Designed miniproteins, single chains, continued (5). Designs and how they scored, part 77

Each design is a single chain, and the fold is of that chain. pLDDT is the mean over its residues in the fold that is shown.

## One batch from the design tools (miniprotein)

Design m18666
Fold by ESMFold2-Fast:
Structure m18666 (fold): chain A 110 residues (1-110)
Amino acid sequence: SLFEKQVEKLIEELKAIRDATTNPQAQALLDELIDLVKEAFKKIQEAKTYEEARKVYLEFSRKADELLRQLETVLTPDQLAQVRKVLGQILSLFLFYYYYLKTIDELKKK
């Protein structure tokens, strides 16, 4: 799907940032972030209701922010900006999927 391809592209962008850093702590945190994105993507695709998709989005957003706080101490400003940009795109994709499911549910009620 286009959604799957877009998420895979964003994961590859995170891997490129990871491979560009020589800091082992930054590499480990970026690997945790990549795993978090993969798990959240799997969970959001398995979501059957907009409420389930919202829970996935909120939990991902919370955990990603925690990892960003840690990455802020080990990445260069340019690398951090790249990570923030990629995460913003991932969050937008997940939020779009949430609203897509919500719209379907609202149309069924009307």
Scores: mean pLDDT 86

Design m18667
Fold by ESMFold2-Fast:
Order: C-alpha cells, then structure tokens, then sequence
Structure m18667 (fold): chain A 74 residues (1-74)
C-alpha cells in the first residue's frame, strides 16, 4: 500500500533528523522535529485508520529517543 510506504519513509526520515539533533545537543530542535512527526502521523492515521498500529510504533520510538536524550542531559 502506498500510504504505508509513505508513513514508513516519513517516520524514518524524521527519526533520523531527530537523532542528529540529539547528537548535536539541540534538544529544542529535536522536540520541534518530534512535534512535527506527531502531527504528520496524526494526519495519516485520520486518512488511513489501518495504519494506526504502525504510526503508534513510530511515535513510541520517537518518544523514546527524546526520553533517553533528556536523561543524558542531566
């Protein structure tokens, strides 16, 4: 399904950008990227409810990256 491939591609691209921001110590940018990804995933879930499980999985991966980054910033 094209919608599934689009969700996977967007999620992977945003996760990569978020990890790069975290590596640079730019937690503010990482949070902004996270918020944008969540907005895109929400829009895709609204159009394609069958992608909800996959979108939730990528959202959880993004949240984990932020959580780990905040723990290291201590």
Amino acid sequence: MEAKKELEKVSEEYLKKMKEAVEKGDLKKALEIFKELMRILDELMAKYPELTDLAVKYGEEAAKILEEALEKKK
Scores: mean pLDDT 81

Design m18668
Fold by ESMFold2-Fast:
Structure m18668 (fold): chain A 70 residues (1-70)
Amino acid sequence: DELSKKLFEKGKELHETGTRLTEEVRRASSDPEEARRLQEERDRRVGELSKEVEKLHNERDEAERKKKAS
């Protein structure tokens, strides 16, 4: 259940962070340099959170597979 809680929280953080930063990039569309900086920040943070979510998914699936196999 700790994995499920972490997965839920990280998934929510990923969604909220991605949405917020995408909006910030759109607001900065008239400033190409600021938009690029915000886009790089978004891509970096979203990529980092996506990797954490994927890792938690794999850990949960592994635990469930062990439970079903035994």
Scores: mean pLDDT 79

Design m18669
Fold by ESMFold2-Fast:
Structure m18669 (fold): chain A 120 residues (1-120)
Amino acid sequence: SMKKIEELLNEGKTEEAVELLKKELEKFKSEKDKYKKSAELLYSFFKALVKKVAGKEIDIEEIFPNIKDAESFAEGLLNDEKIEGTDITVAQVLKSLLIEAGVSEELADEFIELAQEVLS
């Protein structure tokens, strides 16, 4: 549930939020709608992370051109796409946000690898 993940993020329990998200993604691997469910969950988490790190609501499309929805986010993450006007990939942005929010580099890398696997 995104609600529990957002509660953990708000409490500063970012690594616990990531572990819960990893558990949900693993569960989706065996489901018929795995791509759609994983894309929606990952995009919701990405928005929650951006808000947590920025300390306020951010218009995602203004900061990250062409990330408009769960599908565009998932495609950018899967294809290692760069953010328009930058040399930074969607995966690198997600990793940087995780580290800034207090996640270890090792856990951030493990999470991104799992996210890419479940979306493929």
Scores: mean pLDDT 84

Design m18670
Fold by ESMFold2-Fast:
Structure m18670 (fold): chain A 72 residues (1-72)
Amino acid sequence: SLEELLQQLQDLLEEISKRMKEVTEARNKRIAELRKKAGEYAQRVGDGTPEEAKKAREEMEKYLKEIKELES
């Protein structure tokens, strides 16, 4: 019946919504981890020798680039 088809479509939409939420939560968790790492290296830019600061900047920029790609 049309009613059974509508129920099946509603169930499918709920399942899709749930899976999309899980994907969004996994992405947000990854972004949070990358932001934490970027912040740690940003702090190290101020703390070390010029050579250590350069390496810390390169790592920070790498994580910031990955965040930008995930947010796009």
Scores: mean pLDDT 85

Design m18671
Fold by ESMFold2-Fast:
Structure m18671 (fold): chain A 85 residues (1-85)
Amino acid sequence: SLEKLATRISELASKVLSKEEAEKVRELLKKAVEAAKAGNNEEAIEYLQEAADLVASAVPKNLEEEIDKAMVLIGIGVEIAVLKS
């Protein structure tokens, strides 16, 4: 679930962020997935929070990008909530 969400978030981030910021989000999501698989939920949450901060800094150019940004942030929030459970 987190792995599939991380892939979708990375794809959406590439549409809303610069190439450099999108790559940073991708690496943070990869680290979050690896930490979660190792049982390090607290570390995974920290990487997800950092990815969310980068996405939150994006300035959408149109309504579709605003929706995509909101969906990414909601998705990250849901994964954080699951990891805290």
Scores: mean pLDDT 81

Design m18672
Fold by ESMFold2-Fast:
Structure m18672 (fold): chain A 82 residues (1-82)
Amino acid sequence: SHPDSAEQQEAGDKISEAVQAKDADAAKKAMKEFLEAAKKENAAAGAAELLKAAADVMRQNGAPEEIVKAAEELAKEAEKLA
C-alpha cells in the first residue's frame, strides 16, 4: 500500500528532492525518516516494499549508487522489522 501519512509523504518528497540534487546525505536522512514514520504506524513491511521499488526506479533513472544502496539497505532493515 502507498503511504497515507503526511509524515511519510513529506519524507517521500524530501527523498525525491535529494535524488534530483544528487545529495546522498539528504536522501539517506529522508529515507530514514520515512522508515521511522512507517515504524510508528506498524507499517514496516509496506515501507520495505516501497523502498525496494524506489531503489529500482532510482537505478533505472541513473541516481547515484550511494543513494540506491541506502534505499536497498533500509528496505532490508524494514523487512527484518516486519
Scores: mean pLDDT 74

Design m18673
Fold by ESMFold2-Fast:
Order: structure tokens, then C-alpha cells, then sequence
Structure m18673 (fold): chain A 71 residues (1-71)
């Protein structure tokens, strides 16, 4: 439903923002950040199953993973 999709996308936005902040400001362990990335990947799969375009979220999450791997 549109409501369910909106909740999933809101949660996804929060997780991606938290992961990016943690990488950028070194506020969490690499293991903790990878776990947050995994949780975000699961929400991307759920949003896609609900018929949402997740391309922007996938790109943002890929950027977070690249930043983490460059450290």
C-alpha cells in the first residue's frame, strides 16, 4: 500500500543517513556500519517489492559503502 511504502522509505532514509554520518564522522565501528548497510539493503528489497523506484536509495547506499571501503 502507499502508506506501507512511505513508512519503508522513511526508515530507509534514516538508516542511510545514520550510516553516512557514522562513516563521515567516525562515530561507529566498521562492523556496526556494515550491519546498518545490510539492514538498509533489506529495506531496499522490501520497497522494490512494493513497487517503489529505489534507484536513488541504492545510489546513496553504494556511496556509503565506497566511503567505508576507502578508509
Amino acid sequence: SPREASVVLASLTVLISEAWFSVKYNTASREEIRKTIEEARELIAKARALGEDVSTYERRLDEVEELLDQQ
Scores: mean pLDDT 86

Design m18674
Fold by ESMFold2-Fast:
Structure m18674 (fold): chain A 87 residues (1-87)
Amino acid sequence: MELSEEQKEALNAALAAASPEELAEAERIDEELIQALKDSGLPQEQRGQILNLAAQTLAEAVMAGASLVDAVRKAKEVALKALEEAL
């Protein structure tokens, strides 16, 4: 799972700029996605592919100027759609 250096820098900047409330909400959204993937029963390889897609979507949204929470919500939406298509 390889993010570009620019994507990594953008994510680190967004995390540093986020309020404690935004970080807590982003963590809740991430936990909901992780739980949905575990409950799906998908093999680890497919779960890894969906998580990689989520990470790429998150980084791209942040680079496009989205807030951390909005970026995480978008990443979850994209990942859950991929999960439904894999089931």
Scores: mean pLDDT 80

Design m18675
Fold by ESMFold2-Fast:
Structure m18675 (fold): chain A 99 residues (1-99)
Amino acid sequence: SLEEKKKKAIEILEEVKKFLEEQSKTDEKFSQLDVDWFLENLELIIKKIEEAKSEEELNEAIDEGLELLDMLASLLESEQNYESAEKIKEFKEQLEKEK
């Protein structure tokens, strides 16, 4: 159902937020990534998912989330943070399944 897909997508993006917040506290190199910008954009996408009235609107919001996670993974790889990049790619795969 639409509501079940919304709940799962939000749960995945909230886990991404938690991962970024925890990593920013423990890794000084991670703080150079502009974590606050990613957290703000994740929150905006979560809001779009919550406000989605149709499968089409939900899929559009999920696509924005997937693009943000692709950007984040690419930036982490450019900083040679391959373990965090792999974790973000795992979240992306989980989010894609909710389309």
Scores: mean pLDDT 85

Design m18676
Fold by ESMFold2-Fast:
Structure m18676 (fold): chain A 99 residues (1-99)
Amino acid sequence: MKEEKLDKIAEDIANKILELLETRRKYGRGSPEVLEKLQELREFAINYAKENKLSKEDIDKVFEKVKELLEQRITDPAELEEAKSILDFIRKEVLKQLE
């Protein structure tokens, strides 16, 4: 896939993770609102990977770009670790669906 498309999807995933962190702050970690946002992010990432036929290498590139964007945008270490945990969960779910 063209690098510009990988940059765009990485930006979209990073923004959705930031929205999920904001939802956690407003409603609490185990709230229905957080669970719905997490499921939406999971489905978004899986559907994008399937529809665009992303290789495992493309997926790894996207998730490394997301990690870099999160490290640039999040200054609080605890919030950054939460964001990285969400990112790792989504990456594992996407990779499972490509097998």
Scores: mean pLDDT 83

Design m18677
Fold by ESMFold2-Fast:
Structure m18677 (fold): chain A 74 residues (1-74)
Amino acid sequence: DAEDTLAAARGVLEEMKKEIEKENPDEVKLANLFTAAGILATALDILGDTEGAQEVRDEIRKLMEEFEKKLKEK
């Protein structure tokens, strides 16, 4: 259901955050986690949890911005 899907999405986002915080993030792992989070956000929209979908998409955007900034510092 939407609650379980949101919990799963939050778990994926937490894994993304942990990977980005590493000195040398695994870009392939991050791409896979980003894809999973995006799929879960779309599933939340389909299930009618538009607020949950927006929460997930906002966090994806924030984490991607943090990762891009980190890559530019290399």
Scores: mean pLDDT 83

Design m18678
Fold by ESMFold2-Fast:
Structure m18678 (fold): chain A 82 residues (1-82)
Amino acid sequence: MEPVFSPELLEELKAIEEEMLARLEALKADPNATDADILEVEIEALKRAIEVLKEHNAPEELIKKYEERLAELEKKLAELKA
């Protein structure tokens, strides 16, 4: 069966995940960091992942799945601000 991801796409997505995790660890060390700050880091990582998926001509179904996850996190952020 053909993979839905290229190896190069997977490497770029992994790099985005690693960058996100490093930023989250920095927020853990910050006593003034909030749950909203954590969600903003995750939202930025997802936006970057969507751009990488588009650059690699990923299937629209896959891009939509990432966009749905982005919408979920943006909803959580809105709830924390309310």
Scores: mean pLDDT 79

Design m18679
Fold by ESMFold2-Fast:
Structure m18679 (fold): chain A 88 residues (1-88)
Amino acid sequence: MLEEEIEEALKEAEEMAREEGLTEVKELAERIVRLLKEDPENPANQEEMERLAREGHLLVMRHRGRLRNEAEVEALLAAYEEKLAAAK
């Protein structure tokens, strides 16, 4: 269920962007939503959405590392990697 995996990653990225003020992550999440609305069944769009979600999560990890929340962010990153592996 790639679409559900991407939507869950999007929600996590948006929540962290809202709490941490990470506008860049929200911009990536918005692009993923546009791809979902255009053609979610297109394999190229699915791969791009997965890449953008992963990139957004890494941006959050980097930003929160500066705030000393690395352990929590690493746990979220590990869970996200596991979801991406299950979607492939």
Scores: mean pLDDT 62

Design m18680
Fold by ESMFold2-Fast:
Structure m18680 (fold): chain A 95 residues (1-95)
Amino acid sequence: SSMDQQILSLMSELTDLLEEGELKKYGNSGVSGLRRGELLQTTDFILTSSPEDSIELLEDLKKQIIEDYSSVLPELTEKIVEILDKIIDLLKEKL
């Protein structure tokens, strides 16, 4: 569906921003490959799980990102939160 295509596009953008944040915070340690793997699993979960479970997962992820990045990378955190909120809003339309 067009909504699933939008979610996939936003999850891809989220993955790139989180990889950027990890590289900036941890200094190119090679951990970005692990983050990409985790986000591929998260994307699959969102596309295959109930909207309610997916929203809960993304709200928890949003909280973790704010905790981990807001003090050190505030502008990147704002971009990540914006993308997460867009995905959550799309999922809420399925409720």
Scores: mean pLDDT 81

Design m18681
Fold by ESMFold2-Fast:
Structure m18681 (fold): chain A 74 residues (1-74)
Amino acid sequence: SLEEIAASIEETVRALAEAARAGGWSEEEARRALDVNFETVLRALERRLPGQPEAIAELAARYRELYEEALREL
């Protein structure tokens, strides 16, 4: 479901942020990791939700929001 996909995205960002904090990553290192993962997430969403551009846009926006929140906490 869309909710399950959204929850998976949130968990992925949370896990990356926790790893960055625990590992003492710089903001630049954390940003690179999140950017690379974002590209992978977009491609996965396009494959999982064919013909649903609005749903993809909403999930991508949610990922960006969580990404920016994670960077602010480093």
Scores: mean pLDDT 77

Design m18682
Fold by ESMFold2-Fast:
Structure m18682 (fold): chain A 104 residues (1-104)
Amino acid sequence: ALDFSRVPELEVSEGFEEVYRSESVRTERDAAGRRLTLTVRGVVGVKYDPEKGKNVVEVVVLLTRYDEETGTASTVLARVRIEYTSLEEAREVFEEMMAEAEAA
């Protein structure tokens, strides 16, 4: 199992309010029967810009690939800020970032 105490803590930037958090775990086996565990953690934060009267949204995704046979883990962190967007648009970006990270 992945030791989450050794995985970076996932937080939104200062001044942003966390409005959504998700975690998913998927296990795959290669042709040799080796177990690969994929863990995706994501957070969405919102900040209001009073000068422009609009919201800024931040999406942060952490992907960890863990090989149970070798005990090795690799991590990819992506952070995107989207000016003047909706939570629905931010969720689409979040889902695209997760799919891209898994395909890399």
Scores: mean pLDDT 69

Design m18683
Fold by ESMFold2-Fast:
Structure m18683 (fold): chain A 77 residues (1-77)
Amino acid sequence: MKYLVTNLDGHQVEIDLSKPLTVKELAEKLGLPVDTVIGAARMVGIVVEPDDLLSGEDLERVLKYLEREGVVKVKKI
């Protein structure tokens, strides 16, 4: 499953939920601070460090949380 994610600066990136990303790689792809991604994960009940992998449901939960907070826009593609 793929999402097009747009940040507040208008930067767009395609995220494939079937492909694991580290928290650090996700932050770099989204143009966000790594602490912002860690904070989002914690708010959805996932405890992660920068080198930990996110995929599937966990990655989707983090992206949806960031969308709810208005940090990114997420479109399913």
Scores: mean pLDDT 85

Design m18684
Fold by ESMFold2-Fast:
Structure m18684 (fold): chain A 84 residues (1-84)
Amino acid sequence: MLERELKHAEERAERARQTKTAEELRELAENARRQAELLRAHSTTRLTSSGEWVPADNEAEAIAAQKLADLLEEAAREKELEEE
């Protein structure tokens, strides 16, 4: 699962880099960071009302969101340098 999530994050970042401005990429990176932080804060131990353990899917999603944020930030930096 983690490998799949990371692959999707890489594909999304690459597409965004080609179609978005540096400012838009920074906003997307901020949003991805926020999502990763929320997922990390809430992912480690959650029992549903039925007593089921939430799978570690939240950790994989949090890692993928952080990777997406990092890739988008790098893309934004490259776009800003191109605008020189």
Scores: mean pLDDT 72

Design m18685
Fold by ESMFold2-Fast:
Structure m18685 (fold): chain A 79 residues (1-79)
Amino acid sequence: DEERRRLEELDRGLEEALEELRRRQEREIQETYEKALKIGKEIAEKVKEEKQKEAEERLAEFQRALDEARAQARARAAA
C-alpha cells in the first residue's frame, strides 16, 4: 500500500527531526548554562530553567505540527 508507506516515511522523518531538535536544544541549554556559571550558579540555574521552558514550548509546537500532518495523511488515506 503506497499510502501506508508514505505515512510510515512521514512518521519516521518527523520523529527523526524531533529527536534532532531535542539534541540541539539540550546542547544549547548546556552551553548557555556553562557560560552563565562564570557569572554565578544562581543565575546559571535560572537561565537554564528559562531555556528549558522555551525548548519545551518549541517541542510542543513541533509535536502539534507532526500530529496535524499525521491526521491530514490519515484523512487522505480514508477518502
Scores: mean pLDDT 78

Design m18686
Fold by ESMFold2-Fast:
Structure m18686 (fold): chain A 96 residues (1-96)
Amino acid sequence: NPLQKQLENLQNGLKVLEEQKEEVERDLAIIADGPDAYLAYLQERGVVDVSALTPAQKAALVAAEKASLEAQLKELNERIKKLQELIKKLEEQINK
């Protein structure tokens, strides 16, 4: 059934987006715990050398990362919503 295969592909796509959302929410939670916690997290991941940054650069980096993550979360939520609506419509077509 081509519709069943399309449904499975959409469900797999939804799972990937939900996993990406969990990663973004985790990063935002670390930022919420404090800017120093997030900077330590980025350094452990090899993303930044915190010792090379001024206090102003550290503050600017955390603010930019937060804004980027909030924008990503908004986009992911919209994509997840659209995919859930498509899945529901396909399930209704298959179950008719």
Scores: mean pLDDT 87

Design m18687
Fold by ESMFold2-Fast:
Structure m18687 (fold): chain A 62 residues (1-62)
Amino acid sequence: MTAEELAERMAAAKDAEEAQRWGALAASVLGTEEAKRAMERAAKESKNPEAKEAAQRGALGA
């Protein structure tokens, strides 16, 4: 999966659990630096407050 695709899936997540799952996958597949960027993008683009919060926390912790 690409960083862009993973960011879009995180942004589209229906809850924090789904966002966290996509974030963990991104970290595993892309490495820490690129996963962090994907999570930052998802946090900015997400309209779901739970998913947005999870993505923000992931970016800080990745």
Scores: mean pLDDT 76

Design m18688
Fold by ESMFold2-Fast:
Structure m18688 (fold): chain A 97 residues (1-97)
Amino acid sequence: SPPLKPVGAALARVQGRLLRADREDPGAGALAEAERLIAEGGEAERLAAQAMKAALQGDYEKALEYLEKLLELARREGDERTAELIEREIEEIKKQI
C-alpha cells in the first residue's frame, strides 16, 4: 500500500492519540488530548481534533463543519481513500442530528 498522504496521516494520528488518551483517562483524556492537538498540531491535525472534540461534546453541527473542511483538504491532495473515510464519518454524524 502507498504511504498515507498528509490528511490521511493526520487523521490516523489524531484518532490513535485520542483512543490512547481515552484508555488512560476515561471521560477526560480524549478531550484533553484533542485540546493539545488543536494548540500544537498542523492544519489537518487541528481540523481532525476540532471535529472529534465537537463530536465528544455533542456539538454535531460543529463537528460536521470541521469534517467538511478536512474533506476539502483531502480532495485537494487527491487522497480518494481518506476522502471516502471522512464522507462516511460525515454520514454517521448526520444520523446524530
Scores: mean pLDDT 85

Design m18689
Fold by ESMFold2-Fast:
Structure m18689 (fold): chain A 82 residues (1-82)
Amino acid sequence: MELLEKIRKTVKEFAEKAYQEALEAYRKGSGTEANEVIVKAREEMDKFAESLPEELRDIARKIGDEEFQKAMEKLVEEVKKQ
């Protein structure tokens, strides 16, 4: 169970870092830079998933998709408040 907990923590950290960096890019007026941050974080997440045992890859990807979706929704909400 320790491994699954580490996966969830790592995935949430990837999504949260992407959210913070993308939000900073939008605050500087660079939507392109913000998109690049998200794309890069998604690539790092996919590489992490590929490093896991096969039976855990689908779980990691599913959690990743959910956490990144939440991060993108938060980003859109914060950008709209401007």
Scores: mean pLDDT 79

Design m18690
Fold by ESMFold2-Fast:
Structure m18690 (fold): chain A 97 residues (1-97)
Amino acid sequence: SKRIEELEKKAREYIMEETEYSVLAIHHASTAVSNENLAKKYLKLSEGEDKEELLKKAEELLKEAEESRKKLDEYNEKANEYAREAEKLLEEKRKLE
């Protein structure tokens, strides 16, 4: 019973870590999409006047979007790692019940 309680507690801790990294991943996905969409608007406006300034703004937004895409991948990888560790602990718990 103590071992089952310890496995359940540790699994809950890993599920919480998974949830936190999943939320961070969603935030960075939203930021990337927002910056990509804004960059597309600046690129369209650069077809007229103030071309150089608008292109520079678009490039900066695309760079920020790329950084957010990288963070999305890192946080998804962390979330998946914690999900796998939680499942291993829950499987160990099932074998003891």
Scores: mean pLDDT 88

Design m18691
Fold by ESMFold2-Fast:
Structure m18691 (fold): chain A 100 residues (1-100)
Amino acid sequence: SKIEEKAKELYDEALARHPDLTPEQREALRRIIDEAVKRVQKLVDEGKITEDEAFEILETVIRAAVDLATRRGLTPEQLREQALKLIDSLIAEAVARAEA
């Protein structure tokens, strides 16, 4: 899907810009992205958000997760917890806008 392709591009770009990410942080980031992709793809398929809105959510999640890992030094578990909370928040906001 275009969403999966965009997510892969964003992930690869993040890894290239942040070579200091540990293997464990890279795996945590991949799992976070996979979860975000799954959730936004479902919303696009259901017509609740646009593909462009899905791209914005993915970009925001990846940027925030990278910042948490690199600037804050969060552990993989802390990174996962914060990123999943952000995904929930961004999806709720996007769905609320679409229902208005």
Scores: mean pLDDT 82

Design m18692
Fold by ESMFold2-Fast:
Structure m18692 (fold): chain A 72 residues (1-72)
Amino acid sequence: SGQQLRDLWDQFVEGKITASEFMEQMADLLGLDEETRKRYVEEGKEIDKLPRKEAIFRAGELLAEMQGEANR
């Protein structure tokens, strides 16, 4: 749901979860297949190495990509 998406994004932005944890939970929420989920989790691990502002920007880009993937 939209509330679950907002709650996960807020947890990530507040530093309560990592980008890789955010990608894992978001992929599950969006119903993505296992291989697609693994790819986004690996991208999340790379995001976790970035400075906070760059991490938030990149995670937002990947969230938009994941939503597009879910709507195919």
Scores: mean pLDDT 85

Design m18693
Fold by ESMFold2-Fast:
Structure m18693 (fold): chain A 55 residues (1-55)
Amino acid sequence: SDPRPVVEEVAVDLGDDEALAEAIREAAARGYYLTFDRIENGKLILGVRRKPAPP
């Protein structure tokens, strides 16, 4: 299965667990999921991706 492309990136301050939890909740509410792609300038960069179709 081909990996789904990133449709959007979200930057969250490293160590801001509340902001991270909120970003995950927002993505889930929109039918997306987040991947931990990289750390850049003290921020965690999250990839917003479409969920795969259910089996």
Scores: mean pLDDT 74

Design m18694
Fold by ESMFold2-Fast:
Structure m18694 (fold): chain A 94 residues (1-94)
Amino acid sequence: MEELQDKIATEEAESIKKAAEAFLEDKNGDVVVKETAMGILLASGSFAASLAKSEESKKKVKEALDKLAKAAESTGTPLGKLIAEKAKEIKEKL
């Protein structure tokens, strides 16, 4: 059971990190669309954090949440700031 939880957490973390990196590189995208996507990624990050049991899976989830926080902060909007704050809060609880 723990191995399956860690695997899901790791796969979700890798997906979130890649999406967040893409948002950081995309300077021409619609901010509202990016914020909506980042909100969904935050929910996935929270789920991944709840599944992460090993130090390795926790580390990968923390790295993904850090990237998501940076991407959200880069929007410069109040919603982006809130997403970044929530991502950091989840990271600190791991």
Scores: mean pLDDT 81

Design m18695
Fold by ESMFold2-Fast:
Structure m18695 (fold): chain A 81 residues (1-81)
Amino acid sequence: MEARLEALAALLEAAPPAVHEAVDAALAAVAEKYAGAPNTREVIAEAMREAMERAVAAIPDPELAAALREAGELALERLLA
């Protein structure tokens, strides 16, 4: 799991600026929405799912969108284990 997540992270780091902008915008929107919320595992997991869906929806490249979704799902599995 971790080795695969690292490989996906490396692929996403090498992605075009538009992908990074989509991720940054999704993280900023989720941070604003969850501002003042309890820092519990459940709230963090919900915020991560929402950030993933927002970023994926903003990425026009289906392969990079799929890679980001896979990375997000693996990160959620690790968080909830």
Scores: mean pLDDT 77

Design m18696
Fold by ESMFold2-Fast:
Structure m18696 (fold): chain A 58 residues (1-58)
Amino acid sequence: SIEKLKELIPDISDEDAKKLIELFGDDLKAIIDALQEELKKNKFKNQKELIESVIKNS
């Protein structure tokens, strides 16, 4: 759910949280794994850029 995702990523926007859930469903592990894989490939200035990169590449 969006609430659980915000507990793990407090700085996430409602729009980005909804988009991640639409892409991965309620599988929070898949979302975390996608963020970790994206972080391994690129350097990001902040958490928002990382999240937006995952959304864009999915």
Scores: mean pLDDT 75

Design m18697
Fold by ESMFold2-Fast:
Structure m18697 (fold): chain A 78 residues (1-78)
Amino acid sequence: MEESEAFKKVKKQVIEANPYFGKSEELAIEATKIVYRYFGEKLPEEALKIVKESRSVEELEEKLDEYVMQPLVDAMLK
């Protein structure tokens, strides 16, 4: 994937929020791809909290998916 300046900026934010994702370039890229897929450059504070609390890429993906999908599910019930 071509790494844009926007992607690099999000990658820096992810690593600063949770240094665990900075442990390897592969971890940083995987975590950033997940975050960028859901939010692009517009990272909400709640997403950064999820990044900070996540201990693995799998946990990050699960928690971000719940964060994004739960409000949509709730909205569909209105």
Scores: mean pLDDT 75

Design m18698
Fold by ESMFold2-Fast:
Structure m18698 (fold): chain A 90 residues (1-90)
Amino acid sequence: MEEVVRAYEEKLAELVAYMDEKGIPKEIKEEVVRLAREALRYLLAGDFAKAREAGRKAVEVAEKTGDKEIVEMAREVAEVPFEVLGRIGS
């Protein structure tokens, strides 16, 4: 669990730093971060359906930037917790 949270926060920090370098509007950046954190909170609560929905919404907001790299990084943030759980749950 602690490793999952650390990996997630590190990936989210990378995404935020990249959005800052690209000059992405604060409103879009804040919404992506809010949805990503909401996804992590639902994941930690065991609500995988709501976690997946929040992650999908974060990617949709990232797509509004028109930057394929930002969208790819947002998808990685959304998928990292499920990849780690897939390795532990077997």
Scores: mean pLDDT 77

Design m18699
Fold by ESMFold2-Fast:
Structure m18699 (fold): chain A 74 residues (1-74)
Amino acid sequence: SVEELEKEVLELIEELEKLAAESTGDRRRELQTYVGLARHELEEIKTLPEEEAKKALEKLKESLRQILRDFKAA
């Protein structure tokens, strides 16, 4: 459901925020930028019809998962 996808996206954003808080310098700034962009995109997605919102949330979820993997691997 859209609600389940929104919850999963929010959980990923929270993980990025925690990682940013534990980081310093350029790494922190980059993570904070991703958090800001993800929150902005989530707000825009809320204005979309259900089917479009679902597809956009699935795409955002995959992007955030990849970002988390990349930063955790470094």
Scores: mean pLDDT 86

